# Designed miniproteins, single chains: the designs that were tried, part 81

Each design is a single chain, and the fold is of that chain. pLDDT is the mean over its residues in the fold that is shown.

## One batch from the design tools (miniprotein)

Design m2811
Fold by ESMFold2-Fast:
Structure m2811 (fold): chain A 65 residues (1-65)
Amino acid sequence: SREDLLAGLRGELSPEELMAALRTLSVEEIKEILESHGIKLTDEQIEELKTNPLVVRLLQHEFQK
């Protein structure tokens, strides 16, 4: 859910739980949520978030700035 995505970005969820939340959302929904928080990613980068835990950890770090 969107709430799980935001909790995960704040570091309240494990990378695996954040990846699971990302997989339940469309690329467009993820893009809109991230852009509302000043993070601009390409569609390819958003798809990588669903499969690559290292990219997820980098996103969590950037979101917490």
Scores: mean pLDDT 79

Design m2812
Fold by ESMFold2-Fast:
Structure m2812 (fold): chain A 78 residues (1-78)
Amino acid sequence: SEMLEKALKDAKLALEQAKTSETVTGLIGATLRGIGAAIDAALELGLKIPKTGEKSEVEALDTAGEAVKLGVEKLKSL
C-alpha cells in the first residue's frame, strides 16, 4: 500500500507538471514521471491480488494516465 501511495503521489506531481509546464523539457519530464508512476502502480497491482480494488490503486493508474496524455498532447501542440 505504501508503494501505491508513492505511485499516486508521483502521478499527481507528474499531472501538475504537465498542467503547469509550457517547455519541451518540462513536458518530457512530466510524461516520463507519469510513465514511471504507471509502471510502479501496475507492478504493485501485479504482485498483490486486489480482491476488491482499492481506490488508491485506481487513482494512481488513472492519474498517471492523465499526466502522460496531457504531456503528449501539449508536446504535439508545440
Scores: mean pLDDT 77

Design m2813
Fold by ESMFold2-Fast:
Structure m2813 (fold): chain A 79 residues (1-79)
Amino acid sequence: SAAEQLAREEIATLRAIADELRANPDLSPEQVRALVAQVEAAGQRVESVKDQLSREQLREFQEAGLAAMAAAEEALARA
């Protein structure tokens, strides 16, 4: 379904954001905040279709989001 495809794409985006936050020590606080805004926007898009998603997809999305936010907190602590 379109909702399942959206969830897969947003999960991949969250994982890419977490990877960038962990791999790039030179990110400014402004750049980290911009990535956090992307995580929040992804959350809003997935919330709009959550009733069409499996429990497994929702769990994967939540895990990816938590990982991205944890990486953002670590990146801000390094600044």
Scores: mean pLDDT 86

Design m2814
Fold by ESMFold2-Fast:
Structure m2814 (fold): chain A 98 residues (1-98)
Amino acid sequence: MEEALEALRRGQEEAREYAKKGDLEKAREAVERGLREAKEILKENLDEEEYERKVKELEETAEFFLSALELKEESEEELEERIKEQLEKLKKEGPLEL
């Protein structure tokens, strides 16, 4: 279990780094890779019943993280548009001191 959670955590951390760079496709791939590695570890170390239960927990965790990345993407895009509008207003209303 602990090794499987570490694999998923590594995938999530890698995904955050890609998301910071604006590469959401690679972020999604990183989460998917972490989940696959975690499933492989669980399959080797757990009985079928325990494996199914833990895989469900990991899949739910991964899905939640991906949903959070999607919400962040929408928020960041809206913020960038708002920043552009503010810069255009400053250019029209007077010279920038900088």
Scores: mean pLDDT 68

Design m2815
Fold by ESMFold2-Fast:
Parts: C-alpha cells; structure tokens; sequence
Structure m2815 (fold): chain A 78 residues (1-78)
C-alpha cells in the first residue's frame, strides 16, 4: 500500500539521519518519504518527516538544506 511504502521510506530516512544527517542518503530518503506521504494525502506526516530532518541536521551543526527539500516544505505549507 502507499502508506506502507511511505512508512518504509520514513524508516530509511531515520536510519540515514542517525548515520550522517548531512549526507545524501538522508536527504534522498527524506525526500522520498515526504513525496510518498503527500501522494497519499498525509501532509501532517510529510511535515513531521521534514521537521525530523531539519532537527537532525541542526543538531549535527549543519546549515545547508537541499533546494528540493526546501521546495517540498513550501508545498506542505500550502
């Protein structure tokens, strides 16, 4: 199901964030999870995934958020 795919992508994002918050695996998995949650009409879940990503990057001392994820934040906010 769409929900199961979104939840699997969210788990991959959490694993990648725990390993390297600023790494490409974390941003790619986060983007996938957000897009999947939006596709199934779950913007609150998409926002939670984005918030978790931003918190992890901030905690690691990172400042750069990929443009693709910034665009998705605007989409979720609408």
Amino acid sequence: SGLARAEAAERRAREALARAPGGPAASVATKEAVQLYLAIGRPDAARAVLDEYRAAVRASGGTAIPEDLLALEREVAA
Scores: mean pLDDT 83

Design m2816
Fold by ESMFold2-Fast:
Structure m2816 (fold): chain A 69 residues (1-69)
Amino acid sequence: ISEEEKERLKKLLQDYVDDAKRNDSPRTEEIEKLAKQAIEALDKGDLDKAHALFEKLSGLVLEEQERLA
């Protein structure tokens, strides 16, 4: 994974957190925790862990989008 891709993924994770806060999501704290762990995994080069955390986070984001629809 490139440094540019890594920074892009970190930005996306932060956007998820910002969106949760903006929408006053009851899952904001959980999303923040998962995003932090995913960023730490990316910084350590643990791509398998980062991928698993990203999947969990995207699942929560999709659930929140369904709740708002």
Scores: mean pLDDT 79

Design m2817
Fold by ESMFold2-Fast:
Structure m2817 (fold): chain A 107 residues (1-107)
Amino acid sequence: EAEEYIKKAREALAAGDLPTAREYYQKAVEIYRPTDPEKAREIYLEGRRDLAAAVGQPELGDKLVEAEKKYIEAVKAGNTSEARKYGEEMRKLDAELDAAVDAKLAA
């Protein structure tokens, strides 16, 4: 099931259907999250990086991956203030990417 969504996400991405690719990546992440959170994280980062590249903003994907890495490091260190800071940066970068993907619906 989750692997079928990943396949459909990659097919939609190759076809330039970015909103559909985003939806299928999200479905795959949601399936893995309760049973395999590390796999969910890998699929999330893959999807966000691929979508960022597809909208012509690969640096946005790179920033999101870096913010996520720093968020995990802060969580492991028990540093609540740093975890909050990088968690908010991730949400901001995710919102910017989602807006760029949504703009492709209007084009």
Scores: mean pLDDT 83

Design m2818
Fold by ESMFold2-Fast:
Structure m2818 (fold): chain A 81 residues (1-81)
Amino acid sequence: MLSEEELENLKKTAKLLELDDFDVDNVAETLKKMNDEQIAKLKAFLESQNIKFDDEILEEMKAGNKELIDKLIDALINAMK
């Protein structure tokens, strides 16, 4: 479970990346609603954190792959530390 501090850090990172309405409890649906520009910004951010992000990983996250979604959430939380 995310702490209050982790949730606030996630929200701040999402806002900085212009990913408004990033829902931690519904990441797969959030990713499905993102446009190409938002996906490109997310990809650039994750690659800057040495996290592999390609179309295959994106489709797996949209399908609800928990391991990949958890890795994404951790990256967004840790960006503010």
Scores: mean pLDDT 75

Design m2819
Fold by ESMFold2-Fast:
Structure m2819 (fold): chain A 64 residues (1-64)
Amino acid sequence: STDELVRRMEEELFKLLDRGELTREKQVRLYRELLEQTPDEDRDRAHARVGEVLDRLWEEQRRR
């Protein structure tokens, strides 16, 4: 499901953040991979959910 794809992306992004390996290039790659696996009818929802994940990720990064 799209929710499961977003959850897996969030886990990978936070693992990269924890390892000090989070780059914009890796964020873009993971987002593109998620969109390639997302059905066309769910693309807008996936985009919105990823935006929420990135907001949480960048807030956590700023706090560190």
Scores: mean pLDDT 84

Design m2820
Fold by ESMFold2-Fast:
Structure m2820 (fold): chain A 81 residues (1-81)
Amino acid sequence: SLPASVEEQLALMEEGAKLWKEGKTEEALKVFELLLESTDKATLEHLKIILGQMEKEETSEENKAKIKALLAKVTEKLKEL
């Protein structure tokens, strides 16, 4: 379940970024999927930036496709906010 506070959502985003830096891309993507439940525009804009960086650096076609799917979802959600 997504934390209610923006501060906890940002901490969750930092944990996801740490997992990605450790090469745990699938675990990082699960964290970022949870962050898509956020209604905070700034949190979603920050998530969009991180996912954009991940897409450019990812070498796995499977993970790149998953990142692109999440990036599309966060972009669409931002249009509704």
Scores: mean pLDDT 84

Design m2821
Fold by ESMFold2-Fast:
Structure m2821 (fold): chain A 102 residues (1-102)
Amino acid sequence: MKELERNRRLAEEIAREALKAIDEVTGGSPVATDEAVRAGFRAAVEALRKHGVLTPEQAEKLIEAFEKMSAGERSRVLTRILEALARGDKEAFEKIVEEALK
């Protein structure tokens, strides 16, 4: 996602999907629980899959790998992914995905 406009729209859409999932878990509370972070990550990964950034197989493997992480690691990974996409840093995004799948 190198084009500024495409990257910005993708990041906003992923963020909206993640925030919607978090809100559904927390009932509108601003306090993010691990369950909310997991829901947000799943929504972000599904949005990336829908936009062709991840294959269905990669999306499934990434979600499975994420579920095996600690709560703190899960929160950091989601934050790093969203920040990399917002910056248009494809290399950082790919590295985060690769690290999460190992």
Scores: mean pLDDT 71

Design m2822
Fold by ESMFold2-Fast:
Structure m2822 (fold): chain A 80 residues (1-80)
Amino acid sequence: MEERRKAARYLIEQMERDYEEVKDLLSPELIAEIEKVIQRLKEIANDPNATEEEFDAVADEAVKLRIYLDILKTIKEEQK
């Protein structure tokens, strides 16, 4: 469980950083989705009753969004 909480905190930091870097490319709908996933990660990271399945599910969603943000960062870089 500690490994999963540590992973959740790491994902929060990565998503917040990537989100700020591409914020100008994001629609309001994508902003809401990213903020929702970050909030859920924060909730489970601090919830002593959170299950391993809950951590895995939220982490999977966060990783998918992070990959998408990385693609947007590449697109933004190419427009310079």
Scores: mean pLDDT 78

Design m2823
Fold by ESMFold2-Fast:
Structure m2823 (fold): chain A 75 residues (1-75)
Amino acid sequence: GVPVPDFTGKSLEEARTLAAAFLQQLGDLAQTLDPAARARVHALILEAARRLNEAKTVEELQAVVEELQRQVEAI
């Protein structure tokens, strides 16, 4: 699986960049899945991207990527 990024000691800008990279890596992983599972992962990525755009702290960004990883692992 794709490792969850750790934003400890990162600026908000650095955390946003790492979070975006994590979503891209999950999107790449989704290409190896069957069409139904891939569609679920894409829906989760879109919702996570929306939440990341609204997040104002590093802690909020960390929570979004950790929740996304848990949701993807459940597929």
Scores: mean pLDDT 85

Design m2824
Fold by ESMFold2-Fast:
Structure m2824 (fold): chain A 84 residues (1-84)
Amino acid sequence: MLIKDGKIDVDELKKALKSLGLSEEVIEFLIVAFDRDADGVISEEEYKLVLPYLEKYFKITLTDEEKKFENIFNVAKKIEEAMK
């Protein structure tokens, strides 16, 4: 599992998203958006703080269940679909 102790490594996230077929532009955008302190790790708290801005920017609506940190890959896929 890529998520350990409420955190995910940026490099592991990049590799996983690319393996799932997401575009390079979406992957780079998400990494910049989530890794707010540029430490190479995305925490659950950083993720939760960023989600409302991603919903507004991409015009997507997420349920509280979908917003869970373990669902980050599903959120990334919805963003991929919204990006032109």
Scores: mean pLDDT 76

Design m2825
Fold by ESMFold2-Fast:
Structure m2825 (fold): chain A 95 residues (1-95)
Amino acid sequence: SSHMEQTPELERIAEELEDEEDPRTLIRALIEAGQLENVLVLAEGLARAAREARRRGDEEVLEKVREVARQMLEAAREAGAPEEVLELLEEALRE
């Protein structure tokens, strides 16, 4: 937990994304800069966060993750992201 500095990557990503005012701008900028590895990390993190939230029945976290994933998916499609990125973002939106 917090005192161990080993905050689960899942919880860290979910918390950071909850504070993001414009996830579309972030994902678009990373894609346009050719930072596809960072885009994949974000997309994988969202997919993982959604799976964990569903497993735990955490509807509040799930809805926030899905909203961010939805916005990022729209921007990623417009910016021409690889299908691997789009598939991960779509996984985050599954029920």
Scores: mean pLDDT 72

Design m2826
Fold by ESMFold2-Fast:
Structure m2826 (fold): chain A 57 residues (1-57)
Amino acid sequence: MSVEQLMASLPAKINGQLLSQYLRMGGVNLTAEQQQQLDSLVNKEDRVALALQILSQ
């Protein structure tokens, strides 16, 4: 299973905590700053966009 495919299949209502959990299950190690950024975002689309940007690093 690809992390990209996982991101695309995420529920419409996902908070930063659930998204970071999914990233960790996919083998991605988040920094504290990245975790805080995900938690500060309001909607799923912005969170997924940031997560994809983190994955592209």
Scores: mean pLDDT 66

Design m2827
Fold by ESMFold2-Fast:
Structure m2827 (fold): chain A 92 residues (1-92)
Amino acid sequence: SRKEELKEEALEAARRASLTPEENILEGIGAILRLVGVLTEAYYLLGKETAKEIAREVIEEAQRLLDQGLGDPALAQAVIKAAQGFIEGIEK
């Protein structure tokens, strides 16, 4: 389904950013921008509640990877902040 496709694209972008080492920070930033684009597409195609569900799963995955300490922690934290900001932005 399109929901599963967009969810996997968002999770893949979140994993890429969260696992990016400090020396590749521009790649990590690119992955965060990709994530924002995918979440925006999910909002447009699937609606507010489904987009929030995907964003919450992104936060959980980025937190899991942050706890593992495998990439730049600033990038994993930026993924969490981006997904939190997205949720806040679509709630009025």
Scores: mean pLDDT 89

Design m2828
Fold by ESMFold2-Fast:
Structure m2828 (fold): chain A 103 residues (1-103)
Amino acid sequence: MDLIPLKDPEIVLEELKKLLEENKDKSDKELRLLAEIYEGMSRLYYGFSVRFKDEEFYKKSLYYLLKGYVLASLLPVEDEEAAEEANEEYKKALKEYLELLKK
């Protein structure tokens, strides 16, 4: 299991922007699958952070959660309220991840 290197906030934001650009032309099925994979990775690392009491696993959990949200944002909006809620959760996760990177 590869360690995510500690990144500057600006590098993280550029990486998320590149993820958006690289995946904007993918089919809805591919985007859903990739988002589900990243959500699964987030859950796995969250479990490791709790079990091993290691903040590095928590940072990994948030990072994969953010990647999943970015990919999900490319899917057609079927429920505007659910999309707004997802955007608020993305903002909270991003803020928490960037604050952890400053430590």
Scores: mean pLDDT 77

Design m2829
Fold by ESMFold2-Fast:
Structure m2829 (fold): chain A 67 residues (1-67)
Amino acid sequence: SEFEELLEEMRKIYEETEDPIKATKIGFLLIAAESEIYLSEKAPETEPMERAMETLKRLLEKAKELA
């Protein structure tokens, strides 16, 4: 799914980031991304898929900026 593609891109950035402080910050963005997916699956009334997708794209852009 597109969610898995975005997550894999974030995981790749995390794994390729050598600076431990940057890697830690990207790690927190990964946790936030997985939480958004979980919430959209369990409570779509609170977090619709479209909103979760936009949040994931925003988190991925932040990860790219940090790397």
Scores: mean pLDDT 83

Design m2830
Fold by ESMFold2-Fast:
Structure m2830 (fold): chain A 63 residues (1-63)
Amino acid sequence: GTTYDEDEKLLKNISDMIDSGEIKEDEVAKILKDLIEKGASPKEILDKLLENLDEETVKKIKE
């Protein structure tokens, strides 16, 4: 896909990891939901999540 398709794919991976409990941070899940409700862009959501996630989790999302 293109760059914006990759952003959507990353958001989907993050959502799946939250739903599976792999991302244990309730605060991160709340940030994601709040940003989506406010109509934030995928880029803004990704930036906020990557700031709150560890490097290992980021690597899993990028796979």
Scores: mean pLDDT 67

Design m2831
Fold by ESMFold2-Fast:
Structure m2831 (fold): chain A 79 residues (1-79)
Amino acid sequence: MRLTEEDLEELKELLIEEGASEELAERVVKSIDMGGLLTPDLAAQLTDRQVEAAVEFLRSKGQDELADRVRESYERALA
């Protein structure tokens, strides 16, 4: 399921506020828009707080399956 452009922009701003660079935030938002699978290289650049903020944001938008996918791909990449 695809988020709205407004949701994607809000998520990008949230990640930047949590300390992500603009480039990192854009890559994360693009991965989420494309299905929520974080690559190992992308996951390695993220903090637990940034991932948790993104997951909570997605749940607030009713995107529980997408939030779970983001979390699981992040945890798998770090294992």
Scores: mean pLDDT 82

Design m2832
Fold by ESMFold2-Fast:
Structure m2832 (fold): chain A 85 residues (1-85)
Amino acid sequence: MKEDLLKMFEKQAQAVLQLSQQGRYGAAGLLIGNLRTILSSIDPEKAEKVAELLEKARKSKDPKEAQKYVDEAIKIAKEALDSQP
């Protein structure tokens, strides 16, 4: 189950980047909110950090910088999932 949640998170985090590249900023923002909600049931502090990083990715004009924010968000999400009993 934890591996399935991480895979879903990775897929959805990449979708934030894709939607933002398509100019679909509203849809990207809704997806960020959904991911924050999922992680907040596990680790509220890391959920907020992930949401902030994905929001920076959504607002970034540099695709390389946006990808770095997404990668960091995925890393923090993995740490949140791995730290649960």
Scores: mean pLDDT 81

Design m2833
Fold by ESMFold2-Fast:
Structure m2833 (fold): chain A 99 residues (1-99)
Amino acid sequence: DKLLEELKARVEALLPTLSPGVAELLQAALDALLEAHKAKDYLSAAHYAAGIGSIARLLAKDYELATLAYRLAAEYYRKAGLEKAAEIFEREAEKAEKE
């Protein structure tokens, strides 16, 4: 999955630049996302991707990671059959991209 690999690469690049508390939250969210993805638990994967987006936007101030994470959340919500949730996170990604 190209978007998941791009998100992983961006998280790994950011972790050493963040405060320890923010880095711990971001690493925990990424680990949970990867486990949910492996289990094909797309609803949980969507929630963890959305969480990464919020951490990126509000704490890390990395709008590229926020955009990637919200787009990935939208894809997982769509795979879970939650089209309206997918539309919401597509809009959140558009907002993050403009920051």
Scores: mean pLDDT 89

Design m2834
Fold by ESMFold2-Fast:
Structure m2834 (fold): chain A 62 residues (1-62)
Amino acid sequence: EDSEKKLQAKQYINKAMNALTEGEPAEQLGEKSQQVRDAFNNNKELPNKKAQEYVELARKYL
């Protein structure tokens, strides 16, 4: 049960990262990935509303 919830949270984090990186150059992928992790771990809001919605969904599966 916990493993399934963690998998769902990881999938939403990946969707948030994809929303932030859509249209961005490949060299920004690492920075955007770190921004998603920081938002998830430190309750920081992302400037991209779609990415923020996915981070909030990921938190529901903790």
Scores: mean pLDDT 70

Design m2835
Fold by ESMFold2-Fast:
Structure m2835 (fold): chain A 94 residues (1-94)
Amino acid sequence: SKEIDNLIEQNTQELLEEFPEVRSLIDNNDDFSTVIGYLKFLQKLVNYVNNEDLKKNFNKLVFEYHNTDNDEEKIKKLQEIYNVVKEALKEKLL
């Protein structure tokens, strides 16, 4: 989906601009051109924050994303996942 690709690109750019510290977590195995690669990177950030409630909530939202069949609901779920990770990074780093 072009809409999902654009959302991932925008979210990734905003995240790296807001939290430059997380750039150090990017390695040659990270792929931001796919949803799977994007979610794997967000999982790294969740692990970096190292909060059990965040890990549970993130895993629940990712599970719900994979069980969603339409792009509109997938976009909503990706936005929820992004917001949860972003807020956790704000609490840890700001």
Scores: mean pLDDT 85

Design m2836
Fold by ESMFold2-Fast:
Structure m2836 (fold): chain A 73 residues (1-73)
Amino acid sequence: MSELERALAELQAAVARLLAVGSPEVQQRVQQLMAQLQQFLATETDPALRLAAVRHAIALVEQLIAEEEKRKA
C-alpha cells in the first residue's frame, strides 16, 4: 500500500467523522475542499505534491472538526 493510499484513507475517515457531526455549512465546505483536491490529483503527477495536498486537506478537515467542537462549547 502506498503512502498516498494511506493518507487518502485517513482523509476519508476524517471527512466521515466531520460529516457525522457537522452542520450543513461545514458539509458544504468539506464537499468543496474534496472537489478541489480531486481536481488537483487528476492533473498533478508529482507523487510528493500529491501526498502534500492530501496531508494539507487532512489538516484542514481536522481544523474544521476542532472549530465545530469549540463552537458547541
Scores: mean pLDDT 80

Design m2837
Fold by ESMFold2-Fast:
Structure m2837 (fold): chain A 61 residues (1-61)
Amino acid sequence: MEEWKKKWLEELKKAKSVEEMIELMRKARQEMDRLNVPEEVKEEFEREAVRIYIELAEKEA
């Protein structure tokens, strides 16, 4: 796994609120655009992020 992907997934797992997660996702997407990450890798990251997001949202509900 690329360094940036591992870093951002770890940050997302540490998020304590949905708001914090949304902010982290915005920053991660901005970095992915700067690094010209392949679309397939972006899709994999988005899927993992969505899973973490759903788990966090359900926990806070």
Scores: mean pLDDT 76

Design m2838
Fold by ESMFold2-Fast:
Structure m2838 (fold): chain A 67 residues (1-67)
Amino acid sequence: SHMEELREKYSTPEERALMREIADTILRASLPAILEWLEKQLKENPTPALQKNIEDVRAALAEVEAR
C-alpha cells in the first residue's frame, strides 16, 4: 500500500513500532463508537451490507483488543 511504502522509505523500525501502537490506541477508542453508530443504523433499516460491516468492525475490534 502507499502508506506502507512511505513508512518503509521514511521511518525507522522504532518509529514504525510507535506508529502501530498509536494506531491501535486510536482504533481501540474509535471502533466502539463506529460500532454503536452502525448498530443504530441497522435498527432503523436492516440490510445485509450493514450487518456485514458490523461483523467486520467487531472482528477488527477483537483483533486490536487482543494486542
Scores: mean pLDDT 78

Design m2839
Fold by ESMFold2-Fast:
Structure m2839 (fold): chain A 90 residues (1-90)
Amino acid sequence: MNISILEEFKETISKPDVSRREALEAALRFARRASNGVLRSNIGLLINSPALSPEEQKLLASVGKGLFGDEFRNRLIETISELLGEEPVY
């Protein structure tokens, strides 16, 4: 359910010792499974994460500008996958 994946993402991203890889992997799982509204409303937790460099935060903040629904989701999955050095899986 959407609530369970949101709770998992929030728990991981809020850890004071969360690594860049843990943050990105948690966000990727969240992006694949959350509803469009839940994803858009909560992805700011990744964008503002101190586990990411300022440049990565800026990149993620710019991703999806002017995109909605599944187009936003797909662009976000692609961007996070690129930051992980992995092929995107939707």
Scores: mean pLDDT 80

Design m2840
Fold by ESMFold2-Fast:
Structure m2840 (fold): chain A 63 residues (1-63)
Amino acid sequence: GGSGGASAASGAGDGLALGDDELARKQGENGAMQAGSPEAAKATAAGKDGKESQRNGRLEALR
């Protein structure tokens, strides 16, 4: 382990940004789709959009 920014950028960024993690996963699934996995790409795309909608609803609920 390390106390430098490299350690923070390695994990803290992804952990703090749930949306960014979903985007990274979607990109990986898109690569598989290019090979012939449209089902996986569709699921990740729909999931990402669904979570954003739920995230907004959750924020409103907390308000």
Scores: mean pLDDT 50

Design m2841
Fold by ESMFold2-Fast:
Structure m2841 (fold): chain A 72 residues (1-72)
Amino acid sequence: SMAEQEAKKLIQEAIFNAKDLADLKKRMAEVAKKAEELGIPELAELARKLAESKSFKEAMDIAVEGLNKIAK
């Protein structure tokens, strides 16, 4: 759906544009809130997991696996 595509784009942009881990976590909290507003709870859950990541590498691994499960 359009909402799924928009939330997915927000997650990808948050990861790719983050300056550091703290910035990434802040962006992911915003993405989680936006995903819930769009009615995509699975993307909100993914964004919350990303907000708790300990490194960019961990965030990328989580994002790749999570987005592959949501994508169709």
Scores: mean pLDDT 78

Design m2842
Fold by ESMFold2-Fast:
Structure m2842 (fold): chain A 90 residues (1-90)
Amino acid sequence: GNVKLIIEGISEDTAEDLKKLAESAGGKAEIIKGDKTKLIITGISRTLALELAARASSVGGKAEVYENGKLILKLDNISRQDSIDLLYSL
């Protein structure tokens, strides 16, 4: 399905790293600079979107994963350990 990942509240360096991972998998990524860095990723698999969401959350970011316009995962103020556990549960 059409997968969209929205990440907020991460550093610019983390956003660039996640962008590179998404693009290497054939996805598209856009970094929006402002008071907080926002990253929008499309064109990736569900599995990769969930992995990148968990990685963003592990560094204090917020992540939302949408598939076919439906929210399938929201990580908002999850602990680093819970984010790692989620990553290995994919």
Scores: mean pLDDT 78

Design m2843
Fold by ESMFold2-Fast:
Structure m2843 (fold): chain A 80 residues (1-80)
Amino acid sequence: SAALEALKAALKAVEAAKSGQEALDAISEILNQTKDVPAQIGLGSAEVAAAVGLSLGDDEFAIKSAIKALKESLENPPTF
């Protein structure tokens, strides 16, 4: 589904990110391009996780937290 494709694309981009900012930017770009509400919920959760990690000054934590949120969304796709 388009939702799963968006979440998988975000996961791949975040896993390739070299900084928490790159991870956040990748998630935000994909979120801006998706109209699927379940994907928006999963991507939004990952965006918040990355932003929290960045606020703590921990790029590794930002990336790992975003990966965790995206993997959880892929295993249990968000629904309305």
Scores: mean pLDDT 81

Design m2844
Fold by ESMFold2-Fast:
Structure m2844 (fold): chain A 61 residues (1-61)
Amino acid sequence: PLSLLEMLEQEYAAETNPEVRAILREARERVEALIAAGASDEELLQVWGEAMGRVTRIRRA
């Protein structure tokens, strides 16, 4: 299975929409900072969920 960072990197590499790329970049930076701070898997998944929610709204528009 892919880590959250690997999933964010794959999504970013495949994405052409600059607004979506900005969201994915912000999410990756937050996940990296949280990992460095010893955050829980629950906190990492929350950042992922928030980012994917925002991405889904843009992709539906």
Scores: mean pLDDT 81

Design m2845
Fold by ESMFold2-Fast:
Structure m2845 (fold): chain A 108 residues (1-108)
Amino acid sequence: SYLQQAEQYEKQNRYLDAGYLYKQYYLAQKDYVGGAERLEELARKAEKQGYHRTAGDLYGLAGFLYYLAGDYEKAAELYRKAAELYRKAGDFDSAKSAEDMADWLEKK
């Protein structure tokens, strides 16, 4: 199952692989808030280990799930956090895309 494979990748510190599988699992369950919270925890683990690009991707996935839940304010916060981490990774194109998403969500 996606959940068991995601937990195994997380134990291996394969955070981005785990994050995509957690996203698929929680989307199938329609548990958007629960999925977003799990992805935020995973992003914090990646961030603490210095995996800035991966943490940015995971905060972006969490933001997307909050968007599906209708929590536009929380989604925007997480896209801004993703942009911060993309800048730390030197990925200015991904940082701009994340900021543009946050700006769009705040106009809703």
Scores: mean pLDDT 91

Design m2846
Fold by ESMFold2-Fast:
Structure m2846 (fold): chain A 70 residues (1-70)
Amino acid sequence: DLDVLLVQTAMARIALRLGGPGFANRVANRIQELADKGESIGDIIKEGARLLGVSPTTISREASRIRREL
C-alpha cells in the first residue's frame, strides 16, 4: 500500500533526525509489525507519533511532502 509506504518513509526520516539509524530501525520494525497485522493507517500514525514523540500531524505532513516528490 503506497500510503503505508509513504507513512513508513516519513517516520524513518523523522527517526533518523531525532536518534540516528539504530532508533530508525527500531521504529521501522515496530511500524512494520502493525502494518503486517493489518492495523489502520490512522492507528499506525498514532503509534509512530507516540514512538517518535511528535504529533500525528507532523507525520502526515512529512508523508504529503514525500508524495509530492513522486
Scores: mean pLDDT 82

